# Designs tried in a protein design run: designed miniproteins, single chains, continued (3). Part 42

Each design is a single chain, and the fold is of that chain. pLDDT is the mean over its residues in the fold that is shown.

## One batch from the design tools (miniprotein)

Design m9529
Fold by ESMFold2-Fast:
Structure m9529 (fold): chain A 101 residues (1-101)
Amino acid sequence: SKADELLRKGNELFKQGKYEEAVKYYEEAIKIDPNNADAWLNLGDAYLKLGEYEKAVEYYQKAIDIDPNNAEAWYGLGLAYFKLGKIDEAFEAWEKAVRLS
C-alpha cells in the first residue's frame, strides 16, 4: 500500500540518522492508516532520537493502544519515561516489555 511505501521510506531515512525527515514520512503513513501500530512505534522512536521525549511517550502509547502486545513499544515507552525522569513509570513499562518478549 501507499502507507507501507511511506513507512519504508521513513525507515530508510531513520537508518541514515535523518530523524526529522523520517517523522514526515511516518506522519503521512499514519494519515493514510492510523491503525498501523508499527507506524506509531516508528514515530515514537524518531522523536526519542530527536530528544522530544514527551512526544515519544504519546506516540508509543498510541502504538500500545492499537497493539498492547508490542514489546518494542513498551520498551521505547520505558526509555522515554526514563529520559523524562519518570523512573517508576519507566520500570513498569520495561517489566511489561520483558513479559511480552
Scores: mean pLDDT 91

Design m9530
Fold by ESMFold2-Fast:
Structure m9530 (fold): chain A 61 residues (1-61)
Amino acid sequence: MREKAEEYKKKGEEAAKKGKYEEAVEYYNKAIRIYEELGDFEGAMEVAVKVLELAVKKVLK
């Protein structure tokens, strides 16, 4: 399961790099869900910060 969370995290990063913010958020949410199921709250929080960073960038430009 952890490898699957890392896979979704990477897909989210790739989508964000391409400006596909909605797709990036979808992948990040899938990664967060898996980290939470594993009890890895630090991993979940790391990905949640990435979601907030995308929201800030979208609002700013």
Scores: mean pLDDT 79

Design m9531
Fold by ESMFold2-Fast:
Structure m9531 (fold): chain A 80 residues (1-80)
Amino acid sequence: MVEEAERALREGDYESARRYAEEALKRDPNNVRALGLRAEALRELGRNREAAEDYRKAAELVSDDPEMKEVLLKEADKLE
């Protein structure tokens, strides 16, 4: 769940955050918030390539929001 993933990230439980975000994405693969939360958890776990992929997918889905797209692409670029 998205809310549980956000809480797990705040508490430093990055594996639980990744799992909750994955559960949200299983229901809605285009859930931008869940992609961002999984990317943040993956980054904290040192899985930088997977995190960058999630940030780039989220950026593709928010093409109608140029500011958010720029933020997501910058996060992905930092991991390469």
Scores: mean pLDDT 84

Design m9532
Fold by ESMFold2-Fast:
Structure m9532 (fold): chain A 98 residues (1-98)
Amino acid sequence: SEEEGLKSIANGIKNVIDLARERLGLPEEVAEQLRKKIDENVTDKEALKKIIGELRQHLTTAAEKLIAENPDKAEQVQFERDVLLAFLDIYEVLLDKL
């Protein structure tokens, strides 16, 4: 069903947030705010798309900060950023199919 699809995608976006915390140093305050927005909008396709856009911006900012603090790890951080952005692209495509 569309509702089960939306819930599955919402959980997928939350998994990207958790990975961003572990791999890119995304602040816990930002992660909690995004998780709350997802929980409040789990059945709202357009709201989930907007949250994906916000998360993309946070991933970019977190990666840039981590690279500035650890220039020797820039390639690894860029790779981790690109992987997480690719997951968000997949979820956005899946939302469009519902």
Scores: mean pLDDT 91

Design m9533
Fold by ESMFold2-Fast:
Structure m9533 (fold): chain A 70 residues (1-70)
Amino acid sequence: MEELEKAWELLKAGKFEEAKKLAEETAEKNKDDPLLVAGALHGQALALKKLGKDEEAEELYKKALELAEK
Protein backbone atom coordinates (compact mmCIF):
# COMPACT_ATOMS: atom_id res chain seq x y z
CA MET A 1 0.00 0.00 0.00
CA GLU A 2 3.03 2.34 0.11
CA GLU A 3 2.52 3.49 -3.49
CA LEU A 4 -1.15 4.30 -2.83
CA GLU A 5 -0.16 6.22 0.31
CA LYS A 6 2.32 8.23 -1.78
CA ALA A 7 -0.38 8.94 -4.37
CA TRP A 8 -2.64 10.33 -1.64
CA GLU A 9 0.24 12.47 -0.35
CA LEU A 10 0.67 13.89 -3.86
CA LEU A 11 -3.07 14.64 -4.05
CA LYS A 12 -2.86 16.52 -0.74
CA ALA A 13 0.10 18.51 -2.09
CA GLY A 14 -1.88 19.48 -5.22
CA LYS A 15 0.35 17.44 -7.54
CA PHE A 16 -2.58 15.91 -9.37
CA GLU A 17 -0.75 14.75 -12.52
CA GLU A 18 1.99 13.04 -10.48
CA ALA A 19 -0.65 11.41 -8.25
CA LYS A 20 -2.50 10.13 -11.33
CA LYS A 21 0.69 8.67 -12.83
CA LEU A 22 1.69 6.93 -9.60
CA ALA A 23 -1.81 5.45 -9.22
CA GLU A 24 -1.68 4.22 -12.84
CA GLU A 25 1.68 2.54 -12.18
CA THR A 26 0.31 0.95 -8.99
CA ALA A 27 -2.69 -0.52 -10.83
CA GLU A 28 -0.51 -1.93 -13.66
CA LYS A 29 2.01 -3.38 -11.20
CA ASN A 30 -0.65 -5.06 -9.04
CA LYS A 31 -3.17 -6.41 -11.58
CA ASP A 32 -3.71 -9.58 -9.51
CA ASP A 33 -4.82 -7.64 -6.41
CA PRO A 34 -8.35 -6.38 -7.19
CA LEU A 35 -8.72 -4.34 -3.97
CA LEU A 36 -5.41 -2.57 -4.54
CA VAL A 37 -6.29 -1.98 -8.21
CA ALA A 38 -9.67 -0.57 -7.13
CA GLY A 39 -7.91 1.83 -4.74
CA ALA A 40 -5.49 2.88 -7.47
CA LEU A 41 -8.33 3.47 -9.97
CA HIS A 42 -10.16 5.54 -7.36
CA GLY A 43 -7.02 7.64 -6.83
CA GLN A 44 -6.63 8.11 -10.59
CA ALA A 45 -10.29 9.16 -10.87
CA LEU A 46 -9.96 11.72 -8.07
CA ALA A 47 -6.82 13.18 -9.69
CA LEU A 48 -8.59 13.35 -13.08
CA LYS A 49 -11.56 15.10 -11.44
CA LYS A 50 -9.18 17.66 -9.91
CA LEU A 51 -7.65 18.19 -13.37
CA GLY A 52 -11.11 18.83 -14.86
CA LYS A 53 -11.32 15.55 -16.79
CA ASP A 54 -14.73 14.55 -15.46
CA GLU A 55 -15.59 12.01 -18.19
CA GLU A 56 -12.37 10.03 -17.67
CA ALA A 57 -12.83 10.23 -13.90
CA GLU A 58 -16.37 8.79 -14.10
CA GLU A 59 -15.15 5.84 -16.19
CA LEU A 60 -12.46 4.99 -13.64
CA TYR A 61 -14.88 5.35 -10.70
CA LYS A 62 -17.10 2.75 -12.35
CA LYS A 63 -14.17 0.36 -12.86
CA ALA A 64 -13.02 0.80 -9.26
CA LEU A 65 -16.54 0.12 -7.94
CA GLU A 66 -16.88 -3.05 -10.05
CA LEU A 67 -13.59 -4.41 -8.69
CA ALA A 68 -14.43 -3.49 -5.08
CA GLU A 69 -17.81 -5.26 -5.30
CA LYS A 70 -16.42 -8.55 -6.56
Scores: mean pLDDT 77

Design m9534
Fold by ESMFold2-Fast:
Order: C-alpha cells, then sequence, then structure tokens
Structure m9534 (fold): chain A 55 residues (1-55)
C-alpha cells in the first residue's frame, strides 16, 4: 500500500538522518534516535499525503 511504502521510506530516511546527526553533527545516539524517529514520522505522513494526491 501507499501507507506501507511511505512508512518504510520514512524509516529508511530517518535511519540515514540519525546516522548523519551522530557522525557529522556529533549528536548523542539517544538524541539522534529521537530526532530520526520524528523525521521518519513526518516524512512517512508527507509522502503518503503526496502520493495519495497523485491518484
Amino acid sequence: SIEEASRKFGEGAGELHGRYLREVEGWSEEEAERHAREVAERLAEGLTNFLLSLE
């Protein structure tokens, strides 16, 4: 489904963002994980809404 694909995309993007925060910005793993989770949720929602708008 669009929702499932969007969730998986958000999860992957959030993981990459968390790694960026840790490796480039020097964030703690705990802080990076919290923010990566927020990014994953927002991206999943935004992508779901965007893809549904194309139908």
Scores: mean pLDDT 79

Design m9535
Fold by ESMFold2-Fast:
Parts: sequence; structure tokens; C-alpha cells
Structure m9535 (fold): chain A 59 residues (1-59)
Amino acid sequence: AAEHALKAGEAAAKGDSEAAREHALKAVEQGGDPNHADFAAAAGAAGNREVMEREARKA
């Protein structure tokens, strides 16, 4: 779950919204918390890597 949440954040940081959504869905499918996956993607898109990595670890 955490690995896919981190990849969602990194894809969002690159502007790849399709890859970000795909990785967020995979994190949830693996039993991850969708709120933490979404927060990781939002932080990635905003350029805040520290928050992105922290939220991904909680997913």
C-alpha cells in the first residue's frame, strides 16, 4: 500500500494524473487508507515531497 501511495504522489508531482490515479487505486486495493494515498498525491502535486513521503508511509 505505502509503495503505491508514494508512486501516486510522484506521478502527481510529474503532472501524470492517470498514473497518479492508477497507483492510488492500487494502494487502496492492497488495503491502504485512501485518505493518506490522496494526501500523498496532493502533496506531490504541490511539490511538497516531505509531506508526500510521510502520508504515503501511513497508507
Scores: mean pLDDT 74

Design m9536
Fold by ESMFold2-Fast:
Structure m9536 (fold): chain A 95 residues (1-95)
Amino acid sequence: EKERLKELLEEAREKLEEARELIKEGKYEEALEKLEEAAKLLAEAAKLSKRKEEVMKILLSIPGELRKKKTLKEMAEVALEKLEEALELLEEDLE
């Protein structure tokens, strides 16, 4: 339902904003926890969207991309970028 999709996306956006501020503060482990919470919200939102396949491909790629990084900072930055891409695709369904 559109209302539930909007609710999940608003919650995910808030978690991504929190993660961005934590990254700015150098709190990368805390940022990764917020990014994991956002990923769960975006996965639930994807189930309600015609963009499900595109979004799930992004979400499922994240663990592999994180394994290629050497620092918590790079891991947090990559996770944030990918989750923001997923959020943008899902928000297109709200138009």
Scores: mean pLDDT 84

Design m9538
Fold by ESMFold2-Fast:
Structure m9538 (fold): chain A 60 residues (1-60)
Amino acid sequence: ELSKEELIKKAEKAIETGELLLEEKDYESAAKYYKQAGKYYEKAEDYEKAKEAYEKAKEL
């Protein structure tokens, strides 16, 4: 079982990858990574950041 700290770090890495993909204009892959980040934030019970990640994915 992953700790909340580990889940947050995984979410942050997913956000970072999504941001890099946005710079490359790979919107489809970026959206997938933002959704993955949202899932990790949800598991960490950081619902505010989860919502931000999901909303970012929907904007793409």
Scores: mean pLDDT 84

Design m9539
Fold by ESMFold2-Fast:
Structure m9539 (fold): chain A 88 residues (1-88)
Amino acid sequence: MLEEAKKRMDEAVENGDYEEALRIAFEAVAKTEGLSDEEQFRLAVELIDYLGEKLNRPSLSVALKIRLVGDMLEGKTVREAAEELAKL
């Protein structure tokens, strides 16, 4: 799943569809079943960092991680936070 998500994100970035790349990242996190909360968080961070690197925007990666952690501190699961981010 991680490599497939990264491949789809690469295709979206190559097409200039950066919003689609962001949606692919968070949808992959939200739709991946069978992961623990810690594994789900690690997946989210990995895809956020990958997107930030591909777009050459490290500030985007930091901002998205802060938002994810903020949602989790408010009692949301990683999946719920990812679902909200995918709808942006």
Scores: mean pLDDT 76

Design m9540
Fold by ESMFold2-Fast:
Structure m9540 (fold): chain A 70 residues (1-70)
Amino acid sequence: DLEKEREISRLARELTEAAKRGDAERAREIAQKLVEMGVISEEEAEELVEAAKRKDAERAQRILLRSILK
C-alpha cells in the first residue's frame, strides 16, 4: 500500500526530528502510532523514546531502519 508506506516514511522523519530536539513526548506519540500500524514493536517504541530523551537521533534512525526492513 503506497499510501501506508508514505505515512510510515513521514512518521519516521517526524520521529527523527523529535529525537534531534529531545522532544520525548512527541517521539512517544509517533512511536505509538507506528506500533498501532504494526511497523515496530512496543520494545522498539520505548527504545525510540529513550533515544529522543538523550537527543540521539542516530540511534533513533538505526532503530527505525532496522524495523522498516522487516
Scores: mean pLDDT 83

Design m9541
Fold by ESMFold2-Fast:
Structure m9541 (fold): chain A 64 residues (1-64)
Amino acid sequence: MGLPSDKELLRSFGLMYAGLGRTMASRGKYELAAEFYREAARLFEEAGDLELAEEARRRAEEVE
């Protein structure tokens, strides 16, 4: 089986960072959560997944 596409890898990393953002927010680490959500948004944007990127940006704004 071939390696995942670059866009699939970027999306996977974006989902990982979004998960970290959620975990940090649940622990009251809002500044760190916002940083993880911003990184997730960047990765989703590079993957071409504009809906996930917009959601991640909104999440970052909500935890500030």
Scores: mean pLDDT 82

Design m9542
Fold by ESMFold2-Fast:
Structure m9542 (fold): chain A 59 residues (1-59)
Amino acid sequence: SELAKFVEQLEVQLKSYGLDIKLPKDMTLEQILEELRKNKAPDTLIISVEIRLRERERG
């Protein structure tokens, strides 16, 4: 649920940069990070996913 909300916010931010990237709800954080890099998303958005991955490693 928390991940789904993050992904929805990420899609809105991507659209604001003119990137029409869809992130399926079953996609992992690692897959989302790879998709963002593949589509040359802004570094700020890539960093937000990297922070989420780091937070998962702490739990």
Scores: mean pLDDT 79

Design m9543
Fold by ESMFold2-Fast:
Structure m9543 (fold): chain A 70 residues (1-70)
Amino acid sequence: MKSIEELKKKAEELIKKGDLKSAAVLLMQAGLEAALAGDYELVEEIIEELRKLGLEETAEALEKAIEHLK
């Protein structure tokens, strides 16, 4: 989806600037939006991106938040 892709692109720009905290917020938002849409493949992709960036705490928080949406 375009909005989720825009969030991912903005997060990538923030990562290049060294702003990992803001990037984590945008990726978490994208993951929650994907979960609400029922696109759990995209949710898993976003969680993998968070872990690849070393944002393991944010990835775990997203997994826990998604449990409330199932």
Scores: mean pLDDT 79

Design m9544
Fold by ESMFold2-Fast:
Structure m9544 (fold): chain A 73 residues (1-73)
Amino acid sequence: DYIKKAEEHKELAEEALKKKDYVLAARHYALAGHYYYLAGDYEKAIEAYEKALELAPNSETAKENLEKAKKKL
């Protein structure tokens, strides 16, 4: 279940933010975006990738995945 995996990674990202582990939070938001994308939930994928990019602004992978998800809408 891709949605369940996406929600689990979103929760792990929020936990990492509470601990001020911004690198780990960005990774988990990117993984949440990936699983939302696989589930076809492009709006939630965009939201998760935007969070990942906010935490890691120089991530070319997050920028590319965000653009790819936006093209699905």
Scores: mean pLDDT 87

Design m9545
Fold by ESMFold2-Fast:
Structure m9545 (fold): chain A 89 residues (1-89)
Amino acid sequence: DPLVAETRRDIALAEELIDELSGKFPELAKKIRETVAEARQLLDEAEKLRGVDPEKARQLYFEANLLAGAALLSAVTARVIYKKEEEKK
C-alpha cells in the first residue's frame, strides 16, 4: 500500500530529524512525538478495520498520512530554523 509506506516513511523521517534537535527544542520535540504517536494509533486502527470496514479504514489511513506529514513538516521547519540560528553565531 503506497499510502501506508509513505506514512511510515514520514513518521521515520520526522523522528530522525527531531531526535537530532530534541536537545535544542525539547517542547517542540515532545509535540512532534505526540503527533507521530497519534499517526501510529490511526494506522493500527485502520489495519484492524481493513477487512471489516474498508471505507473507514481508508479514512483513518488518510488521517494518519496527514498527521505524519504535519509532523515531518514541523521537524524540517525546526531544523531549518536551528541551522539559520547557528549561522548567525
Scores: mean pLDDT 82

Design m9546
Fold by ESMFold2-Fast:
Structure m9546 (fold): chain A 59 residues (1-59)
Amino acid sequence: AMKEAIQAVLERHGFKLSKPASELSTEELALEVVKAINQADDATRDGMVADLNAVATAM
C-alpha cells in the first residue's frame, strides 16, 4: 500500500521505477525518491513533495 502509493506519485511526475515498489526494500525505494527529487525541476519537485505529504497524511 505505502510503497505502491509512493510509486504512483513518482510515476505521475514522470519517474518510472525499474522494479515494482513491492519488490524494492524500504532503503531502495527511499533512494529512488531522493534521486527523483534531485533530478526534478523546482515545480515538479514541489508537486511531488506535496503529493508524498498527502499520501503520508492519508495513511
Scores: mean pLDDT 77

Design m9547
Fold by ESMFold2-Fast:
Structure m9547 (fold): chain A 60 residues (1-60)
Amino acid sequence: MTVLTLTFSSKEEAEKFAAILKELDPSLDIKVDGNTVTITSDLSIEKVIGLVLRAIGELL
């Protein structure tokens, strides 16, 4: 089980990032609290990091 927490500069960025992640892999358990996004998954940390980097690229 992988748990990763990311903090963004704004709530809007956090929500956009979470939406992109859900589109990339709907099996991810994604929670948004203000400007913080918490990802919980049975995927390996390597796979989760890959999805995170992909989502950040889409956000930029």
Scores: mean pLDDT 83

Design m9548
Fold by ESMFold2-Fast:
Structure m9548 (fold): chain A 64 residues (1-64)
Amino acid sequence: SLLDEAVELIKKGEEARKQGNYEKAAELYTQAARLAEEAGDELLAEYSRQKAEEAREKVKEKEK
């Protein structure tokens, strides 16, 4: 299901984050947010968007 796929993408995003790959984490969380939104899970979509934004902030810190 879309919801199960969104959850798997969140797990992969967490793995990327733990490896310091914040750009990959942001991408995975953004994809998870879209799938969660399509599945009608607004809470999971918002959680995933928040995680993507946190990862993007880390990328911004490293771009300097």
Scores: mean pLDDT 84

Design m9549
Fold by ESMFold2-Fast:
Structure m9549 (fold): chain A 68 residues (1-68)
Amino acid sequence: SSRQQQIEQAVQDIIDHINRILPDLDPEEQKVAQELIEQLRQLREQGSSPQEIVDLVQETVRRINELR
């Protein structure tokens, strides 16, 4: 229960952070960031493992960095 709540809060914190920086991103980076938000919401609803969330975030950060 507390572990699940911590994961849900961590996912929400990541989504909130992305939304805060979104206006400062280039249109291509915004598209990638919006796709991440959508996927994170789906993983949270499905009760996915912390590893799946970490892997998704790391892959998306890598993709955004490659655009810069």
Scores: mean pLDDT 77

Design m9550
Fold by ESMFold2-Fast:
Structure m9550 (fold): chain A 102 residues (1-102)
Amino acid sequence: MIELEVADVTVPAGSTATVTGRATNLSDDDKEYVVTLEAYDAETGELVARSEPVTIKAGESATVTLTIENLEAGKTYRVVIRAYDAETGKLVAQASATVTAV
């Protein structure tokens, strides 16, 4: 089992947003998960940024950081943290947050 957390962020337009997600692997076995953060334009669904993948070992917690540049005034971005089974590549968990440029 893996637990995912990501929080809403509000930043001034024209700035850069830094979004930090947290993943906790609660497995008692040697099960690993690969975790990524992706940001989408909330209106169009277009992918605007993706983090480097982070591998979370059994019993481990790690942070995943995503930087979103060129934020447009009045725009909302959906940020999704996703966990994939490292062996099978199957999506096992996700959580989402909102980034707003004001």
Scores: mean pLDDT 84

Design m9551
Fold by ESMFold2-Fast:
Structure m9551 (fold): chain A 62 residues (1-62)
Amino acid sequence: MSDETEEAIEKASELADKTIEDISAAKEAEEYGKSLSPEQRELVERMLKAALEEAKKKLEAA
């Protein structure tokens, strides 16, 4: 499907939300990003990096 990029963004968004709730999900998000094309990876990586920073803030507060 030509919607692979859209699907990748949707999946990355889901993983990003999970990473904010639980940093252990960050590893899955990173591995997913590595499996994407360079163009999709750049967009997804930005989303995952933002989520990881939020997760780190949560851990520092705990």
Scores: mean pLDDT 72

Design m9552
Fold by ESMFold2-Fast:
Structure m9552 (fold): chain A 76 residues (1-76)
Amino acid sequence: MLPDPNEAKALLYYALGNLFYKKGEYELAAELFEKAAEFGSPELAAEALRNAAKAYEKAGDKEKAEAAEKKAEELE
């Protein structure tokens, strides 16, 4: 079974987002989680957008945090 190229990109961005979130680089982590959501399955995209919302909240960007959370809810 060939891996989906988009799913591979999504997983890479998701892993990088987690790495930068742990480093306290929340704005960059949020951007990486949004990239993961762009390329991932709906399930991974929803999870990535929830993590992006949390990262934006930690960065102080409440507007982007709320937008990302709403996008995650709309994927269900």
Scores: mean pLDDT 83

Design m9553
Fold by ESMFold2-Fast:
Structure m9553 (fold): chain A 89 residues (1-89)
Amino acid sequence: SVDELAKKIQKLVDEGASPEEIADFILSQILQKPGEPVVFSHISRAMDLGKALSKVKFSDEMRREIARIIEERVGDTVEGKIVVSALLS
């Protein structure tokens, strides 16, 4: 759920995870790993993740750094654009 995603990301922030660690978690939610079910829409997952990110309390610096990392890795994808837009809004 969106609330579960928000809680997991907030926990990472509260425990002092780096922007890279938080970005890696976010990317793990939108990129299909070997053995993952094909029935999950990565776009729908990115939309839920965007909603979750809007609920997480980030510092402005942390939010911008995470957005930059995601844009550099997947910014050309629809999923990446959704997540970056949510972080910068």
Scores: mean pLDDT 77

Design m9554
Fold by ESMFold2-Fast:
Structure m9554 (fold): chain A 94 residues (1-94)
Amino acid sequence: SEKRKEAESLIEKAVDYLKNGEPEKARELAEKAVKLAEQSGDYELMAVAYTVLGMAYYKLGREEEADRAFTKAVEYANKHPAARERIREILEKL
């Protein structure tokens, strides 16, 4: 799926921005990735995208928005448990 490939690319770029201390740019890309993942119906991609969005909000000090994003990530990871390994790999990079 084209939308899936775009979401994957946005997730990778958002993670790189988080590693480089640019959480605002990471948030913008993660929000776009979330929308594309939801349009694709891909629970694994949704879980990963929401995790990256949550990390971006967390680094911005936006606690309530981070909590909501992480809650969504957990909900989708429960629907597709393979997402847990990808989430773990992303969190270990940050």
Scores: mean pLDDT 88

Design m9555
Fold by ESMFold2-Fast:
Structure m9555 (fold): chain A 67 residues (1-67)
Amino acid sequence: SMTDEQLKKIIKALEEVLAKEEDPEAKALISKVIEFHKKYLENKDTLSDEEIQKMGLAIFKEMEKVI
């Protein structure tokens, strides 16, 4: 299960990537992914561990393609 600490670490890692990114299109995508994770952190009590993991994996795969 993804903890608040793990979600915050992912958000921080994405923010560090965003800070170094120069491509406006990639910046827009990374910002969107960060916002999505923040919304999930706020609503995690409504989501199952399985749903959170599945969404995290899908986002991670999309991020790997952008780099």
Scores: mean pLDDT 72

Design m9556
Fold by ESMFold2-Fast:
Structure m9556 (fold): chain A 67 residues (1-67)
Amino acid sequence: AMTPEEEIDEFFEGVREGLKLAEKYPPENRDKLLEEAQKLIKERNSPAFEAGVAVALVLAYGPDFKL
């Protein structure tokens, strides 16, 4: 099982990568952002990382944003 420290690190890495995706893709390219986010989440295979990405995208695009 992942340690609490590893979960925290994965979460913050998810936040960083989610914010990078939001900066890379403007609102009109949301479909590309979602594709890249889903691919990154699948490759990382970490629930904490996925949570971090989700939080970052909600912060960038608003609370109605869905992965």
Scores: mean pLDDT 80

Design m9557
Fold by ESMFold2-Fast:
Structure m9557 (fold): chain A 72 residues (1-72)
Amino acid sequence: KLEEIVREAEKELGKENAEALREAAEEALEKGVREDDVVEAARLALEMAKELGLSPEQLRETFRTLVENFVS
């Protein structure tokens, strides 16, 4: 599931953005965020990056903000 999103990110946004998203997602999982929340945040971040042309840093920040909204 997460690997599918990362693969789509590589295809649509390039390897640098895909790696940024994967690293941010792995960090969230390491910190104990639920896999379903990580997958949802990654999907939303990818869609925003595709529409807005986000840089790797902006994609990371967007993902981080989305994860924080899911973890109360």
Scores: mean pLDDT 81

Design m9558
Fold by ESMFold2-Fast:
Structure m9558 (fold): chain A 80 residues (1-80)
Amino acid sequence: AEEIGLDIMAALKAIETLPPEVQKKAQELFDKAMEAVDRGDYETAAEYFEELAKLFEQAGKTDASERLRKVAEWLREKAA
């Protein structure tokens, strides 16, 4: 998607809305996903964004979870 960068930025900001005990795990997953993107490892990046989306869904942040799933889907398309 042409606006995927906005979804990624929205996800980073949304980490601040998670409980403190969950924020560390979310930040770690986001950092690993972005490192994978930087390496061109889009499949690994998609896996980390899917895990992050699940974390947001469990926290009741459905909009952020849906945005992250779109990011993961786009990255898998790039990997293929």
Scores: mean pLDDT 80

Design m9559
Fold by ESMFold2-Fast:
Structure m9559 (fold): chain A 64 residues (1-64)
Amino acid sequence: SEKLRAEGKSYLNKAANAFMEGDYEKAKEYKEKAVELFGKVDPKTAEGVEKAMETVEKISKERR
């Protein structure tokens, strides 16, 4: 549903911001919520989101 996609995008933005701030516990919590919400809409989209967030996490850690 459109509502689930909107909520998923909101959590992705929160996860990315948390990774950049170094709050890895909150970032992972928000990431998991986003993946769950997107997974309820389309499992393939959830897989893409998970891979994208892994890249963001690696970049945030390598720059510190």
Scores: mean pLDDT 78

Design m9560
Fold by ESMFold2-Fast:
Structure m9560 (fold): chain A 70 residues (1-70)
Amino acid sequence: MSLEELKEIAEKTLKNAEEALKNNDLTTARVGLHELEEIIEELKKVDEELAEKFEKRYKQLKAQLDALSK
């Protein structure tokens, strides 16, 4: 997968997870964040700086999911 494809799928996955959290769809949000985590691991291998930007956004959404799950 190219860097541009990884970036596009990461942005799409992030947006889908954000929308799921807004709708209190915790199952969809968990799946989306798990997929995003895997994409971030692939990004770390090819573009560490881009991976860090997505990881920051991932951590914000993960904190929201954890708060809603407790």
Scores: mean pLDDT 82

Design m9561
Fold by ESMFold2-Fast:
Structure m9561 (fold): chain A 60 residues (1-60)
Amino acid sequence: SKEELIEKLEEAIRNGDEEEATEVVKKLAPLLSEEELEILIDVLRSKGLEEAAKVLEELK
């Protein structure tokens, strides 16, 4: 579910697990609005998860 994916993403960010964060954002992207996607991209970049942020931008 969306809520479970958000939980997994929060854990991946907390652990600095860029590989897991990237996989989770691919699954989250179709469940998020355009505004939510832009906010998430900014958050990922602020946390140093640049690869996950780039993948999410490609899915917009």
Scores: mean pLDDT 81

Design m9562
Fold by ESMFold2-Fast:
Structure m9562 (fold): chain A 62 residues (1-62)
Amino acid sequence: MESDLLVRALRDYTATSPDELSLRKGEVLRLLRVLSSDWVLVRDAAGREGRVPGSVLAPLPG
């Protein structure tokens, strides 16, 4: 990836559609793309990709 942006899940999130990714609080993910004001595309450590609400994520300090 050209951008190694890492984010952390602030809380558990349950996918509500097949294009979404379920998250566990404290999970570290790669931010791949901002899709809208409220949604981002992320990839988990297992290589699964999906959209999640940006509000459940926080940027990791460098």
Scores: mean pLDDT 79

Design m9563
Fold by ESMFold2-Fast:
Structure m9563 (fold): chain A 60 residues (1-60)
Amino acid sequence: GKMEELHKLILELIGLKLRLIGLKFDLERETDEEKKKELEKEIKELEKKIKELEEKIKEL
């Protein structure tokens, strides 16, 4: 039902936010310029996904 879907989306959001924290931690420690670019790209894609998921949750 609607409550089960909301619960699932909230758990997914928490998981994505934890991953974002980890990627930002990795970026601060990375010294290789190509790996930094890959991490920055992944962070941007993840932030976009988080925003889309937060908007979806608000519509429920």
Scores: mean pLDDT 87

Design m9564
Fold by ESMFold2-Fast:
Structure m9564 (fold): chain A 50 residues (1-50)
Amino acid sequence: SEIEEKKKKLLEEIIDLGVEKLKAAVLGDRERVDELTEEEKKKLEELASL
């Protein structure tokens, strides 16, 4: 279904953001971690709306 496809896409995007956050955290880039955290929140809100 369209909902299942949207969920799959959002989950993949959330995983990718998680990987980028880990990279930023290892580099000590706190501003980037904060930005990626806000992006994750937006994706989670989209997922919750499905």
Scores: mean pLDDT 86

Design m9565
Fold by ESMFold2-Fast:
Structure m9565 (fold): chain A 63 residues (1-63)
Amino acid sequence: SVAELMAALREAMAAGDRETALQLALLLMHDVQGYSYAEIAAALGISRATVRRRVRAARERFG
């Protein structure tokens, strides 16, 4: 599953699909690296609500 998410991230980056790439990167940071939504938000300078929304969107699309 992680390998499939990494492949999808590489494809989104190659296609210039910034929103899909961000959604997948945030999902991987949370699920693989173990970062909380608050830690990701602080590190990237975005709101925790934005992190949560994007991670949820990635889960709905990619499982």
Scores: mean pLDDT 84

Design m9566
Fold by ESMFold2-Fast:
Formats: C-alpha cells, structure tokens, sequence
Structure m9566 (fold): chain A 91 residues (1-91)
C-alpha cells in the first residue's frame, strides 16, 4: 500500500545518498538523507522517535551551513541517522 511505496522511495533515496557520499557530493548526500528520513517518518509507527531523528539531521545541516562541521562529517552522520530512521519505520 501507501506505506510500502514510501519505504521503497526512502530506500532509493538512501542508496542515492550513499552514492553521493562515495563520490564526494556531500551536500547532495545530506539533502537525500534528510528526504529519506522524512519519508521514513511518514511510514513510521513511532512518530516521536522518527521526528527526533529528522530533527538531528536538520541540526547537522544547520551546523554544516554555519561551518561548524565539515561537509564530509555532516554527510556521514546524516546518512547514519537516515538509515536508523528507515530501520525504525520498517518495524
């Protein structure tokens, strides 16, 4: 149903984020990880935890814009959090 399509799309975005990270396209990796986490939130039965993970990604994105964290570190951390959000949604 709708949930299965959201999870499929989130998985595709997460794979695109991994490819972007591997190719040094860090800002694209962050954007795709955030989008994947948002779709995972829409599919998640545990909305509170899903929101917390998404907010952590947004916080990392803000720190990246402020120059407080490297683009690579921001992308790696955002991807980890998006993976956790998808795992949560698939339960």
Amino acid sequence: GEREELLKEARRLLEEARKALAEGRYDEAIEKAREAALLALKASPDVARAIALLLRIIGIEIERELGRISAKEAAERALELAEEALELAEK
Scores: mean pLDDT 88

